# Designs tried in a protein design run: designed miniproteins, single chains, continued (3). Part 62

Each design is a single chain, and the fold is of that chain. pLDDT is the mean over its residues in the fold that is shown.

## One batch from the design tools (miniprotein)

Design m10129
Fold by ESMFold2-Fast:
Structure m10129 (fold): chain A 100 residues (1-100)
Amino acid sequence: SLLDMLKSLKDDSLKNLPKYTPEEVANYGQTVVDMVELMLKEGTLSDESLQVVIELLDYLIGVLEKKRSESTDPEVRKKLDEVIKRLQEVKKQLQEKLKS
């Protein structure tokens, strides 16, 4: 199910994201935000799936912020800032849908 796939993605993210470089985690975050924006547009997320995605995004934002603080490359930092902003925006949209 989509829910089981999202739970697996969250578990894999929790395990692997701390091991990623700042650039790798920025690329991962970009992929996740693109996926979530598509799911929101298509209306494919149940309330339980929304909760799992919100938890994943919350964790991912925290990892990105940490990697942002560790990065010395201005271009990587800029990319991390842009991805963090997009993740925060989609997380807010998911939270609003969950309240509805």
Scores: mean pLDDT 85

Design m10130
Fold by ESMFold2-Fast:
Structure m10130 (fold): chain A 78 residues (1-78)
Amino acid sequence: MEVALEIRVEAEADVTLGDETLRATVRAVLTVRGNELVVEAEIRFAGETLRATGVYEFPSTEAAIEAARRMAAQLEAA
């Protein structure tokens, strides 16, 4: 299926664990295909790497594109 949209997001946040403040890096790839949004996220902190994949179905391709843009904006702002 043709990819309608691909957004790549990278954000950094500080996470406090006890008396230590650790740098966390979030990288996400948001891909819209038809009415489906696929989110592939990688979170790195304290030498650890966490990966998460989410798949979200929307009523239309336009709704999926709008959701992807909003999610990318929230990830960049948070």
Scores: mean pLDDT 75

Design m10131
Fold by ESMFold2-Fast:
Structure m10131 (fold): chain A 88 residues (1-88)
Amino acid sequence: SRQDLVQRHIERLQATIQRLQALSTQDVSPSLADELRLALDRAQETLQALKDYYANKGSDREFTMLMARSLAEQGEVDLLERRVEKLR
């Protein structure tokens, strides 16, 4: 169902937030540290929006936009992880 899909995205985004928090413990440049902080802030905002959608429902457009945001933020953490790994 649509609710099951939203719940899966909530779980995946919670895992993404844990990954970003772990990356933030690494010794990185100030610029990369700022990018990690901004990514974490955005992921937390999207997680809250997904939880609000799960509780209250919303439009088909809102659903599509939240799914796209969740996927984009999951992709961003993969790129940030690769950038952190290159510093070692």
Scores: mean pLDDT 85

Design m10132
Fold by ESMFold2-Fast:
Structure m10132 (fold): chain A 88 residues (1-88)
Amino acid sequence: MELSEKELLLIRAELEIQRIIAERYGPDADEEEAARIARVALEAARRYVEGELTLEEVERLIRERTGDEELAREVGRALARLRREAEA
């Protein structure tokens, strides 16, 4: 079974987002809030990979839904990096 470039990008994005959230929320967040934030970030990443959102729209959605501007910026930077690497 061959994974598409889009599927590989999404898997890598999901792993990076999980790492970012664990580093930012691990000591202070309860499991339910961390899971909610993860769902928002993963949905934004999926829509970016599918071409539905720009990086600016991803960052805006995460900021508005989570209230965490630094998380939004970190996810945006990770997605930009991963897409550049996938296109190289």
Scores: mean pLDDT 79

Design m10133
Fold by ESMFold2-Fast:
Structure m10133 (fold): chain A 87 residues (1-87)
Amino acid sequence: SSELEELIEEILELAKKVLPEEEFEKYKRQLEAHKDEPGALAAILLELASKMVEKAKESGDEEIKKIAEEVQKLVGEIMEMIKKELA
């Protein structure tokens, strides 16, 4: 889905602002490797969102917190799309 690809790209742009380069590249590769596997995509995106929240909590930075909250929102939108396809 074009919409799914656009949401994943937006999540990656936000993650790049917060995550170290090595960790960002790992998630980017995992998402690309599993792009046709909804269950795997869901697991990777939930892990990424959790990692972003962890970074926000550790940093105490309000900008990082706002970015983590936006990633959680976008991941939630993708999860709802995946649930509708697997229903």
Scores: mean pLDDT 84

Design m10134
Fold by ESMFold2-Fast:
Structure m10134 (fold): chain A 82 residues (1-82)
Amino acid sequence: SMVEEAARAAIEAVVRLARQLVATPGVSPETALRWALQYLEREGVPLVREAGRAAGLSEEEIERVVRETREQARRALEDIAA
């Protein structure tokens, strides 16, 4: 679905940003993780919400997808920081 595609795109963008930040001299893994999560909230989550509304999902269903997206992103970022 468009919502699942938006969620996946958000996670992929966050992971790409985290990998770029970790590769940057002077950036700690903790800083990279924090900035990548801030990017998710600022850029990713709004797009997931928009896709959910466009797909006719309820606000409860949208919030569930957002929670799942945050959890998946956090786990992927923890793997990068390790």
Scores: mean pLDDT 87

Design m10135
Fold by ESMFold2-Fast:
Structure m10135 (fold): chain A 94 residues (1-94)
Amino acid sequence: MSPFEKAMEEVIKLALEFAEKVEAAGYDPEVTKELEAEFGKRFREIMEEMKKQGVSEEEIEKVEDVALQGLVLTRDGYSVEEIRERLEELAKKL
């Protein structure tokens, strides 16, 4: 697996974990805000590792697009299963 493919897999997993935790918290705004902060921290670590491994800026942007969609779909109240399908489809098109 390339560093880009690994980062994409990791960011999809991170987005799904975020969605599961937000749903488990009943979409509580305070808990969701704390989970968004943890998401941002872990996503930054994934980005730093991609840069360290020489992943291109355009590939990094694709991983960022998937991460952003995961956050948006969770905020819009999509189910974890719907988020998984949409993020996997987006990753295949990029």
Scores: mean pLDDT 85

Design m10136
Fold by ESMFold2-Fast:
Structure m10136 (fold): chain A 87 residues (1-87)
Amino acid sequence: MLSEEQKKQLSEFSKEMVEKAKSLGAELDVLIGYDAKNNEVLVQFKLKGSEEVKKKLKEEIEKRAKELGATEVKEVSDDVVVARFPA
């Protein structure tokens, strides 16, 4: 079960990344899910924008996710990044 603090941190992180994308002229869709098998939270980012902007957003997502305790940040495709957090 996610703590209230962890839910708040992930919500703020999601908002920060969406606002960053908008400032760069891009769109970002964020989905938060729970992986019961691994007891992890998954934050999926779907990116729409130029290659240059997507690259900058991926770098920012990886940096910020790791600062917030992500165990893994994986580029699943050119447009999708998933960060995994311990639950």
Scores: mean pLDDT 81

Design m10137
Fold by ESMFold2-Fast:
Structure m10137 (fold): chain A 75 residues (1-75)
Amino acid sequence: SLPSIEELKKFYEEMVKIYRDYKAGKITPKEAYDRYKELLKKYFGIELPDLTEGQAQQVLDYYKPIFDKIEELLK
């Protein structure tokens, strides 16, 4: 089943928390990716592959404009 509105809100709050920790240099690209992977599995049942540090960095760099917009909207 689709997540509830309350579950979607928690999903976005956890997403922004991970992104803020990543931008602050508290976690590596792979640690950030692994946390996003676990969130997608928890809320949507989506399983993503394991990535190397370099692959995770490329994914985060590619989606940076989207994450920046989400963070600004949730300020």
Scores: mean pLDDT 83

Design m10138
Fold by ESMFold2-Fast:
Structure m10138 (fold): chain A 74 residues (1-74)
Amino acid sequence: MAARRQQLLEQMKKAAEALRKASPEARLRVLGGSYIGLGYMAYAIGKIDPDSKEEMNKLGEELIEEGRRLLEEV
């Protein structure tokens, strides 16, 4: 587990550095796509955990909508 955490940290560091050097438009595209991905993950969590289903479905809808909005602005 510790080795996996270090590997993930290095990958996240490289991704953050790439985003710092990216254009504002490229950053918005990455952010929009990330929101859409997180929204679908929220839906999946709601399907697995019935107690959070309504909250996760609402969060998923909000994240997907925000992501689409960001992508339309570029």
Scores: mean pLDDT 76

Design m10139
Fold by ESMFold2-Fast:
Structure m10139 (fold): chain A 61 residues (1-61)
Amino acid sequence: LGVRLVRLVLRVTSDGREVELTVDATPEDLAAALREVHEVARKLGFREVRLEDVDVEEVEA
């Protein structure tokens, strides 16, 4: 059995700027990864973070 990774596709917008972010995290680290993305986006002046897609992939270590 490989390691399960959750791939998060996020859209970050502010004042006409729009960026798509892809983040891979283990299920256990999902909450921490989402908090980090929100914190970084906030520091960069982005007001909206939208979760566009969630995909689960099995990756062999």
Scores: mean pLDDT 69

Design m10140
Fold by ESMFold2-Fast:
Formats: C-alpha cells, sequence, structure tokens
Structure m10140 (fold): chain A 57 residues (1-57)
C-alpha cells in the first residue's frame, strides 16, 4: 500500500539521519538539513531535525 511504502521510507530516513549525524559530528544541524534538502532528501532532513530536538530535551 502507498502508506506502507511511505512508512518504510520514513524508517529508512531515520536510520540514515542517525548515520549522517555520527559521520558528521562537526557539522551544524542547519548545514546538514540544507545539504539534505539540496540532495532531495526532505525525509532525512526532517529526521535529523527531530533527533537534535530530542537531544536538547
Amino acid sequence: SHMEELKKRREQAKKEAERILKEHPDMSVDELIRRLLQEGKPLVANEVAKLYKKKKN
């Protein structure tokens, strides 16, 4: 189903976001999000933002 594919893509994006944050600890969140959006990865950019928000709380 269309919803199942979107859910899987979101789960993959979350794992990719975690990997990217570990590989680029010296890069700002704003720069990471900007680059991901430029690469056409808005789901990954959103997950990066969520992970950073969670870390602050």
Scores: mean pLDDT 78

Design m10141
Fold by ESMFold2-Fast:
Structure m10141 (fold): chain A 88 residues (1-88)
Amino acid sequence: QLKQLIRQGAILESAGSIYYSGGQFEESLGNLAEAKRLYQQAIDLYNQAKQLYQQALSLSTDPSEQQALQQQIQLLDQRIAEIRKRLE
């Protein structure tokens, strides 16, 4: 169901943000190996959220909902790219 896909995507996106924040915290302490591990988990969770939003987008017939999902996918792509840049 469309609404369930969006809800699950949001949950995974929130989890990804928690790991991203954890990675930033570890990086600030000089724990670079742990920071990279957490950043990779954040990327994996954001990619999973993006897949769910893409699936929801394919099922949506409402232009406003489609636009919101496209914007969310774009923001996740930008966040993943930023984290990947930190990982080199």
Scores: mean pLDDT 90

Design m10142
Fold by ESMFold2-Fast:
Structure m10142 (fold): chain A 107 residues (1-107)
Amino acid sequence: STRVGITALVDRSQVDDATNQIRDILRSNGYTIVDSQINPWSPDLWTISFLVEAPDASEDKAKELAKKISKVPGVLQVTVSVPLPDGTELVITASDGEIKRVERRSR
């Protein structure tokens, strides 16, 4: 299993509902939630972060997860970070059910 980081940028008014819906998506797709944090970003926006154990951390699975979370009401953007065997990380950004960016970077 691989530890995957997920961060969603969420409208303040929808933080609780978005948090619950993201947890449901993670659990129903076989991810185990290891840690979670909810932090203010601006007066109107909050970040919801999860660290999860993934049985399969492939790029395609991470993209599908990012798309699903990005469709949650109140989620403006989601970033999924997957550690790769070469010591780099894959960072996938999605909004409105679409992949917007895929980056590889050093950890």
Scores: mean pLDDT 87

Design m10143
Fold by ESMFold2-Fast:
Structure m10143 (fold): chain A 87 residues (1-87)
Amino acid sequence: SEELLKEALENVEKMAKLYNWSEEEKKKAIELVKEFFEKLLKAKTDEERQEIMREAVDELRKTFSPEKATYLGLVLQELYDKIKEEE
């Protein structure tokens, strides 16, 4: 649901503010979370959703510092779990 995406994006905004991320880094994180959400909504099986999660975590580790990748990974995991509960 759009509400789940809103909550995930609010968590990104909160982390960016708390840890003084740049606006550029915040935009990049928001875009990644949005893309992840769209892919999860199009997934037909739990196995496909798990693969999307693995790919997203790999992209986080390639794109962000280890600290930022860890925080964003938690945001993605919470979003994944909540989407799985609604479907």
Scores: mean pLDDT 82

Design m10144
Fold by ESMFold2-Fast:
Structure m10144 (fold): chain A 83 residues (1-83)
Amino acid sequence: MTAQQYLLKSISYQFRGLSYRVEGDLDKEIKSLEEAARYAEKASELSGDWSPAKQMLLELAKQYEAAGDLDKAAEYREKAKEL
């Protein structure tokens, strides 16, 4: 896969996450955003542009914070800072 193909997969999972947010299914929203972050990291590894990965990790951290999982939120914020 190319960096562009991974970025498109990340975007697809972001839209799935938004669908679950509308339904109020926070667990499925978070799972979809974890997949989006994983593909954004793969795109960033191939392109050398870490901005997509950082943005997805920060969004995932916000959703974990909203879920009350402050440890996971802190973990993903720290991971984004290291990139």
Scores: mean pLDDT 82

Design m10145
Fold by ESMFold2-Fast:
Structure m10145 (fold): chain A 76 residues (1-76)
Amino acid sequence: SMEELERRVRELLLEWAERKGYLEEVKKKAEEKMKEGGLPEEEFETLEAQAAGVYVAEIGDGEVIEQLRRLAEEAD
């Protein structure tokens, strides 16, 4: 399901951020987005995952990109 895919993607991205030492930076970006948008705290994990995804794309971490591709294939 889409909900299951979104949950697994969030878990993967946050695990990656923690492992690489970017969790604090990801958290700060998420907090800035929440503050700008006036979003509820329930959205925070989604914003953290989105911020982590931006870092993955900018850094070009091939391992995580491949893991994300595999998760997308499992959803189809």
Scores: mean pLDDT 76

Design m10146
Fold by ESMFold2-Fast:
Structure m10146 (fold): chain A 80 residues (1-80)
Amino acid sequence: TLRESSTYRGVQALRDIAETARRDPEEGARLARDAAYSLGRIDKRAGEYVRRGAEAVERGDLETAEEYLRKAAEILRETL
């Protein structure tokens, strides 16, 4: 129950971060860094992908960032 709710919330957060990064990359990177810590508590691999996504946004590589965020979301959905 609690684990399922946390996983679902994490997937929603990743979607919101991806949308924010498309409009405001600087803000998206900040949100991604914060989310990497929280999601890493649920699944270490998901947290690491989100962290790499934040780094990609900072480098101006939005396409790579979206791929990393998608992979993190897939990992979390598999856990659900």
Scores: mean pLDDT 77

Design m10147
Fold by ESMFold2-Fast:
Structure m10147 (fold): chain A 75 residues (1-75)
Amino acid sequence: SAVKELQELAKELGKEEAIEIIDDMARAGVLSEEQAEDLKKLVETGETSLSDEVIRLAAERLREAAELRRRLAEA
């Protein structure tokens, strides 16, 4: 599920990094402030009322960051 994917990516990156990425998406206008707050709550507690589409959008951004970190670690 998108929720599980987001939680695993947040665990890999660390909560602080995942929250920062979500905040960056809100600052860029990709997410509303309410969507960003709910996604941060999902990272912290695993609970959400968000649509699967919004969760997948956040998971995609976290996946991009995780892939970049893996590539940098191999350099």
Scores: mean pLDDT 79

Design m10148
Fold by ESMFold2-Fast:
Structure m10148 (fold): chain A 62 residues (1-62)
Amino acid sequence: STQGQLAGEAAGKRATALLEELEAQGIRPLSARVSITDTSATVELTTESGTHTVTVTAAEAQ
């Protein structure tokens, strides 16, 4: 859905900001997993320090 796509775009932008913060701390990203629903998107970033999760709803993406 369009709402899921908007949530996915917003989650991607927030995940990029988180990646930049982690890299500034010397933490290496290993993988990313993206899950998109009709109303939300979740990005799970796996790093050498653990897993970081970013979730955005379609309402937050507006």
Scores: mean pLDDT 76

Design m10149
Fold by ESMFold2-Fast:
Structure m10149 (fold): chain A 92 residues (1-92)
Amino acid sequence: MTVEEVLKFLANVKAGVEHLLARPDLSEEEKRVLRVDYKSILTFFANLFGISVEELEELVKDIKPDPRFLAVTSVEEFFALVKEEYEKLFPA
């Protein structure tokens, strides 16, 4: 796992979350869960790298996301992509 791979992963997660939050068909509960989960992921990697969440967000903002994350149609599809990409960072 490289820092570059994690930053790309976080840019993908951010793009998917923002795309889903913009959808009118998501419930307020689903939107709240997405916001909380994204913050938890940021906090985990910020702690792993020994930096602040704000510093990590600054590093992520300039990274172009994978277009697959901009094309997700459901929370389930989004979490499936997140799991797939996360497993590539932390193989068993």
Scores: mean pLDDT 80

Design m10150
Fold by ESMFold2-Fast:
Formats: C-alpha cells, structure tokens, sequence
Structure m10150 (fold): chain A 80 residues (1-80)
C-alpha cells in the first residue's frame, strides 16, 4: 500500500515520525527485492517505489526545516 505510506510521510510532523515510516517502508520492500533478485521487473518496480518515497521524504524534511546535511544523509541511506 504505497499510497498509504506516502500519505503518512506527507503527514509526518517530526523527524522521528519520518524515521518510523522509513523503517516500515524498508521492512515491506527490502524483502521483496531480496526475494526476487533475478526478476528485472520487480527490481525496476522497487527502484521506482524507492524514488517516490525518497522524493516525499525530501519534501517533508524541507517543510520541517531539517538541514540539507541531514537530508543528504537520509538520501544516502535510502539509496543503499
């Protein structure tokens, strides 16, 4: 339920709330990618989902006044 995760990201008011949604996202999508390593369609779908989540996190962080250095750290974590 990607749309629900994106809505929770947009509704997050603190960095802690954003980190909770990030952990939930990783718990749902990382196993799918790991279980389907040889399926390029699953890999591409996971990359697109990750990109959308990352864009929503960036928007939310800027609205919350998080410093760019911290935003970059989150980007690197999600890109791993």
Amino acid sequence: DLDALLERLRAARTLEELEEVEREFLARYVPRVHENPDDPAVQEEAKEILRRVLEALLERFRRLGVPEEEIEAVERTLAS
Scores: mean pLDDT 71

Design m10151
Fold by ESMFold2-Fast:
Structure m10151 (fold): chain A 96 residues (1-96)
Amino acid sequence: SSMRVEIAQKVIELVEKGAAEVIKAAPEMADKVAEAELAILQTIADFLRGKLSAEEAAAKIQATLDALAAALRAAGEEKAAAIVERTKKEILEILS
């Protein structure tokens, strides 16, 4: 559906922007950021194919970004964790 495509494009844009900002703040965490980004892109692909509802996609993305934020905080990367929390909020607002 056109609405799902618009939602997916907005989420992908936020993910790309957020990932770039997190990697700049915490370059040592680049592999974990890439894993989270891939997981979110796979979730959005399933949403586009109608395999996941917006609510199911939101729940999976929230879990992925919560895990990433926790890993960043455990590494002492508070600025990067704050970027993840902001990106999570923006993505969840689009999926609501």
Scores: mean pLDDT 90

Design m10152
Fold by ESMFold2-Fast:
Structure m10152 (fold): chain A 56 residues (1-56)
Amino acid sequence: SIDKKKKEKEKIKLEMLIKMHQIALDTEEWLADKTGHSRDPADTLREHIEELKKRY
């Protein structure tokens, strides 16, 4: 049905958003470890990922 197809698209979209945020988190953690970059962006990304997972 149309409703099921929309739900599947939203699920895929949410999965992609979670993956993109995870890549950003990994990058920010790498930067903090290698350059002394701030960990604040990584902490924010962790919180956002948790919220996105709760919506999945």
Scores: mean pLDDT 81

Design m10153
Fold by ESMFold2-Fast:
Structure m10153 (fold): chain A 64 residues (1-64)
Amino acid sequence: SLEELRKQIDRLTDELLEAIRAKDYASALKTRNKIVDLLDQLPPEEAQEEFDRLNRRVEALAGA
């Protein structure tokens, strides 16, 4: 379902941010690819919303 996909993206985003904090860029890349695969399963409008949310969280972690 759409809600289940959003929850999986949320969980993977948390994993991505943890990998970035740990400077484990190999794990970060793998997790990012999994997120992209899930975004591809969402309708375009919903995918854009989740992508924007992901980018805001990554930007916040970068401090800019």
Scores: mean pLDDT 83

Design m10154
Fold by ESMFold2-Fast:
Structure m10154 (fold): chain A 115 residues (1-115)
Amino acid sequence: SVEEAFNAMLEVLLDPSASIEEKLEALEAYINHLTSLEVPSIRPEIRFLSFASEEERKKFVEGLIEVARYLLEKGKGSLAFEIAHTTLFLLDMAGEEGLEEQKEKLREIMAEARK
């Protein structure tokens, strides 16, 4: 299920011992599963961001920032932009009023990816 695929990715993104490459592989696996869906449903990221602790939400977003910056460094600017843009969209949809430092980092990634 999409929830199982999300939880598998989440475990890696929240693991402080996970490498950037492992986080990227976990994110790609989740995105590939998500893009196989015929009809859009409520994204599990929105549920997580609505109910998780602030620390977990921050770690999740920081993991995505780390992956996006890694992709930008590897010349994959379009994918880095997509990850940053989607993360900001999901934060907005979840009603996240905090994580302003993380939101600014995502905006910076989007700006850099378009240069």
Scores: mean pLDDT 84

Design m10155
Fold by ESMFold2-Fast:
Structure m10155 (fold): chain A 75 residues (1-75)
Amino acid sequence: SEEERLRLEIEFNRKVIELLDEAMKKGDQKTAIEIGKLAVEGRKRAEEAFQKDPETARKIMDDTIEKMQELVKKS
């Protein structure tokens, strides 16, 4: 549903902002840039998937968050 999509987007965006802030506080601007790229790509793929299969879109967002979290851990 549209409401479910918006709520998932809000949760995704909040997590992206948290991870970007964490990377920047660590002084790792290259990691912050890579997080930004992953977020843009993941969001685009999830948005395209939402119209066909909302569960696939959720999995894309979750996978993207996990990848960003791993980058911050290595930073």
Scores: mean pLDDT 83

Design m10156
Fold by ESMFold2-Fast:
Structure m10156 (fold): chain A 125 residues (1-125)
Amino acid sequence: SAKEEALRAYVRRLIREILERLKSLPSAGPFLYLPDYEAMGRPDYPKIVPNPVSLSIIEEKVEAGEIQTLEEFEAEIRQMYENVHRYYPKGSALELDADAVYAEAQRLLEEARRRLAEFEARLRS
């Protein structure tokens, strides 16, 4: 329906806005792209982290229509965050950067859920 199409388009817009805000964080650098782990001396990374995620991979999935909901987007951000804790030691600079990105992502997702509810209410009027 036209309402379902409008809701999907609005969710996609919200996700894109969150991605742009996350990419602009000073702490986001390590999460923009998957690094060459072999060149970094971490050839074991794919064995420990079977589902590698970066903000660019999430963006590609959004553009491909593989992520269509705020819940699916949140799951990808959580996977990216959990991958850091799975591979890197506690108190590492990368863990601190991951904590900052994840905290901001959670704040922006809460804001997006409120905006989505308001948008849906307007579609019913």
Scores: mean pLDDT 89

Design m10157
Fold by ESMFold2-Fast:
Structure m10157 (fold): chain A 76 residues (1-76)
Amino acid sequence: MPEGIEVIKKELEELGKTIVESEKEEEREKAKEKMEELKKKLESIRDKVPPEAMEIVEKIFKEVEEEMKKKLEEKE
């Protein structure tokens, strides 16, 4: 379980990094699609995952999204 959460966190961090740092529009769009897909997948298994684990995952998603938004806003 903790290991599963760690894998999700790493994937989200890599996707977030690609969205912020990639110079290629195509890579950014693909990373956005993957992040959205991962969100949808997690929503579909919400009832199968313990609430405490889902809270941790949701917190990680929020932190990654906030970090991305902040870094993207700083560019403009």
Scores: mean pLDDT 74

Design m10158
Fold by ESMFold2-Fast:
Structure m10158 (fold): chain A 90 residues (1-90)
Amino acid sequence: ERAERIEKLGERAEELVRRLEEEASPEQLELALEGAKAYLAAKLAEKAGDEEKAAEYREKAEKLFEEAGEAGPLARELAEVTLEALELLS
């Protein structure tokens, strides 16, 4: 059920944002956000068939998520949940 899946993804995204706001320092949050941007860029490049750009963006995202510490996994999951929701909406 598409609508139910979108609602659950929205709830998960809200939970992840709340945890980032509560647990991350401003510096960790900034790094995590830049990591999420790079991760999304990698997925867009992958969909466009640009494997070289996708690899570059994935490497950048991984480095930023590592520097973000505990905020890294939360931001990665938020990006993944966002992509899944967008695919269900398309």
Scores: mean pLDDT 82

Design m10159
Fold by ESMFold2-Fast:
Structure m10159 (fold): chain A 96 residues (1-96)
Amino acid sequence: DNLTQIQNSYNQALQNYTQATSLSQQNISNPSTQSQGQTLLSQTNNYLQNAQNYYNQAISDPSLSQQQLNQVNSQAGNIGTLLLQSQLLLQQANDS
């Protein structure tokens, strides 16, 4: 369902973001490591966009319970925050 897809996409994004951050912290001036970090951040953005699409579908469902709506809205805030952080890291990687 849309809620499950939101949670799965967000969790995948969070894992990729965490890995990208770890690679950045290693401070390795290695083109392969930089490329891997950029790929992980791009994948993070794609997963977050998918989560946002599922969110939009979920909130458009008139059969959605108040409990489910609350869970979906909570995830929307988390998605927005992680997306902004991921985009900033990707921009820094591209500017380097």
Scores: mean pLDDT 69

Design m10160
Fold by ESMFold2-Fast:
Parts: structure tokens; sequence; C-alpha cells
Structure m10160 (fold): chain A 97 residues (1-97)
């Protein structure tokens, strides 16, 4: 089903982001606290997509989370979060198409 395919893609995005965060941690480019925060923010947006929330609400939450990330996280952690959230937003647009 389209929903099962979307859930699989969201799971793949989450796993890929975790792997990239682990690489940044191994390189000493981010902290464990930053990695946990990125994963938490990503999980929250994925939960909204899975709950069937509107595109507008998801876009608003993404903008809110990115503003928090830019204020509190390193550039490397923020850039990875921005890329991951763009991927989630693309999945949501495909669900709504």
Amino acid sequence: SAMAEAQARLGELFAATAARLNALLAAGEISRAEARRVMFMLAEVISLVEAGESLEKIEEEIERLLAQARATLSPAATALLEEALRGILEVKREIDA
C-alpha cells in the first residue's frame, strides 16, 4: 500500500540519519546530546506524518524545529537535520498527491 511504502521510506530516512550522526560522532564533529536531539526532532515529525497531520501543520513544525536547531545545535548537526526533514516533507507531499 502507499502508506506502507511511505512508512518504509520514513524508516529508511530515520536509519540513514542515525548512521550519518554516528559518523559525525566518530569524527568528533558533534556531541552525543546533539545526536540525540536531532533523532528526537526527526521522530516527532515522522510521528506527525504517520498520524496523518496536514502538510501545513508539518511544514510549521519543521520551521519551528529548524529555528530551535539553528539556535542550539552545531552547523553540522543542523545541516543534517535540515536534509532529513526535507526528505520527510517530500514523503508527505507524495502521500498527499
Scores: mean pLDDT 88

Design m10161
Fold by ESMFold2-Fast:
Structure m10161 (fold): chain A 72 residues (1-72)
Amino acid sequence: MTPEERAERIKESLLAYAKKLLEEGYSKEEVIEKVREEIRALEAEYIALSPERAAEWRELGRRVLREVEEEI
């Protein structure tokens, strides 16, 4: 699986998670913060497994966060 393919799957999962939190009554700001925390944890894990792709993972993480923020 490429970083781009994994980022797309992560985005789908995080978007579903974000929508569920909104349904549970969390504010958009609280939901975005929770999503950001999940992205940072995933970035750290993937960078540890593939340090040579660190810059790519960080860029994909920023893109995923932006796309989730735009959809909620």
Scores: mean pLDDT 81

Design m10162
Fold by ESMFold2-Fast:
Structure m10162 (fold): chain A 62 residues (1-62)
Amino acid sequence: SALKDGEAGKKSGEAAAAMVAAWEAKKNGGDPQLADEGIRAGAAGDAEKAVEGAYKAGLSGL
């Protein structure tokens, strides 16, 4: 349970960081739809989807 509790905390931190990364990607010319999806996922606490959205938005700007 302690491991799962730590994982939940890590996921919350990753979701917040990914949301910020997605917002920065959008500001720097990344795909706004992908960035917005990452931001919404991060706000909802979905770390995996938030990271995916931020990553795809960043790649779209290349």
Scores: mean pLDDT 74

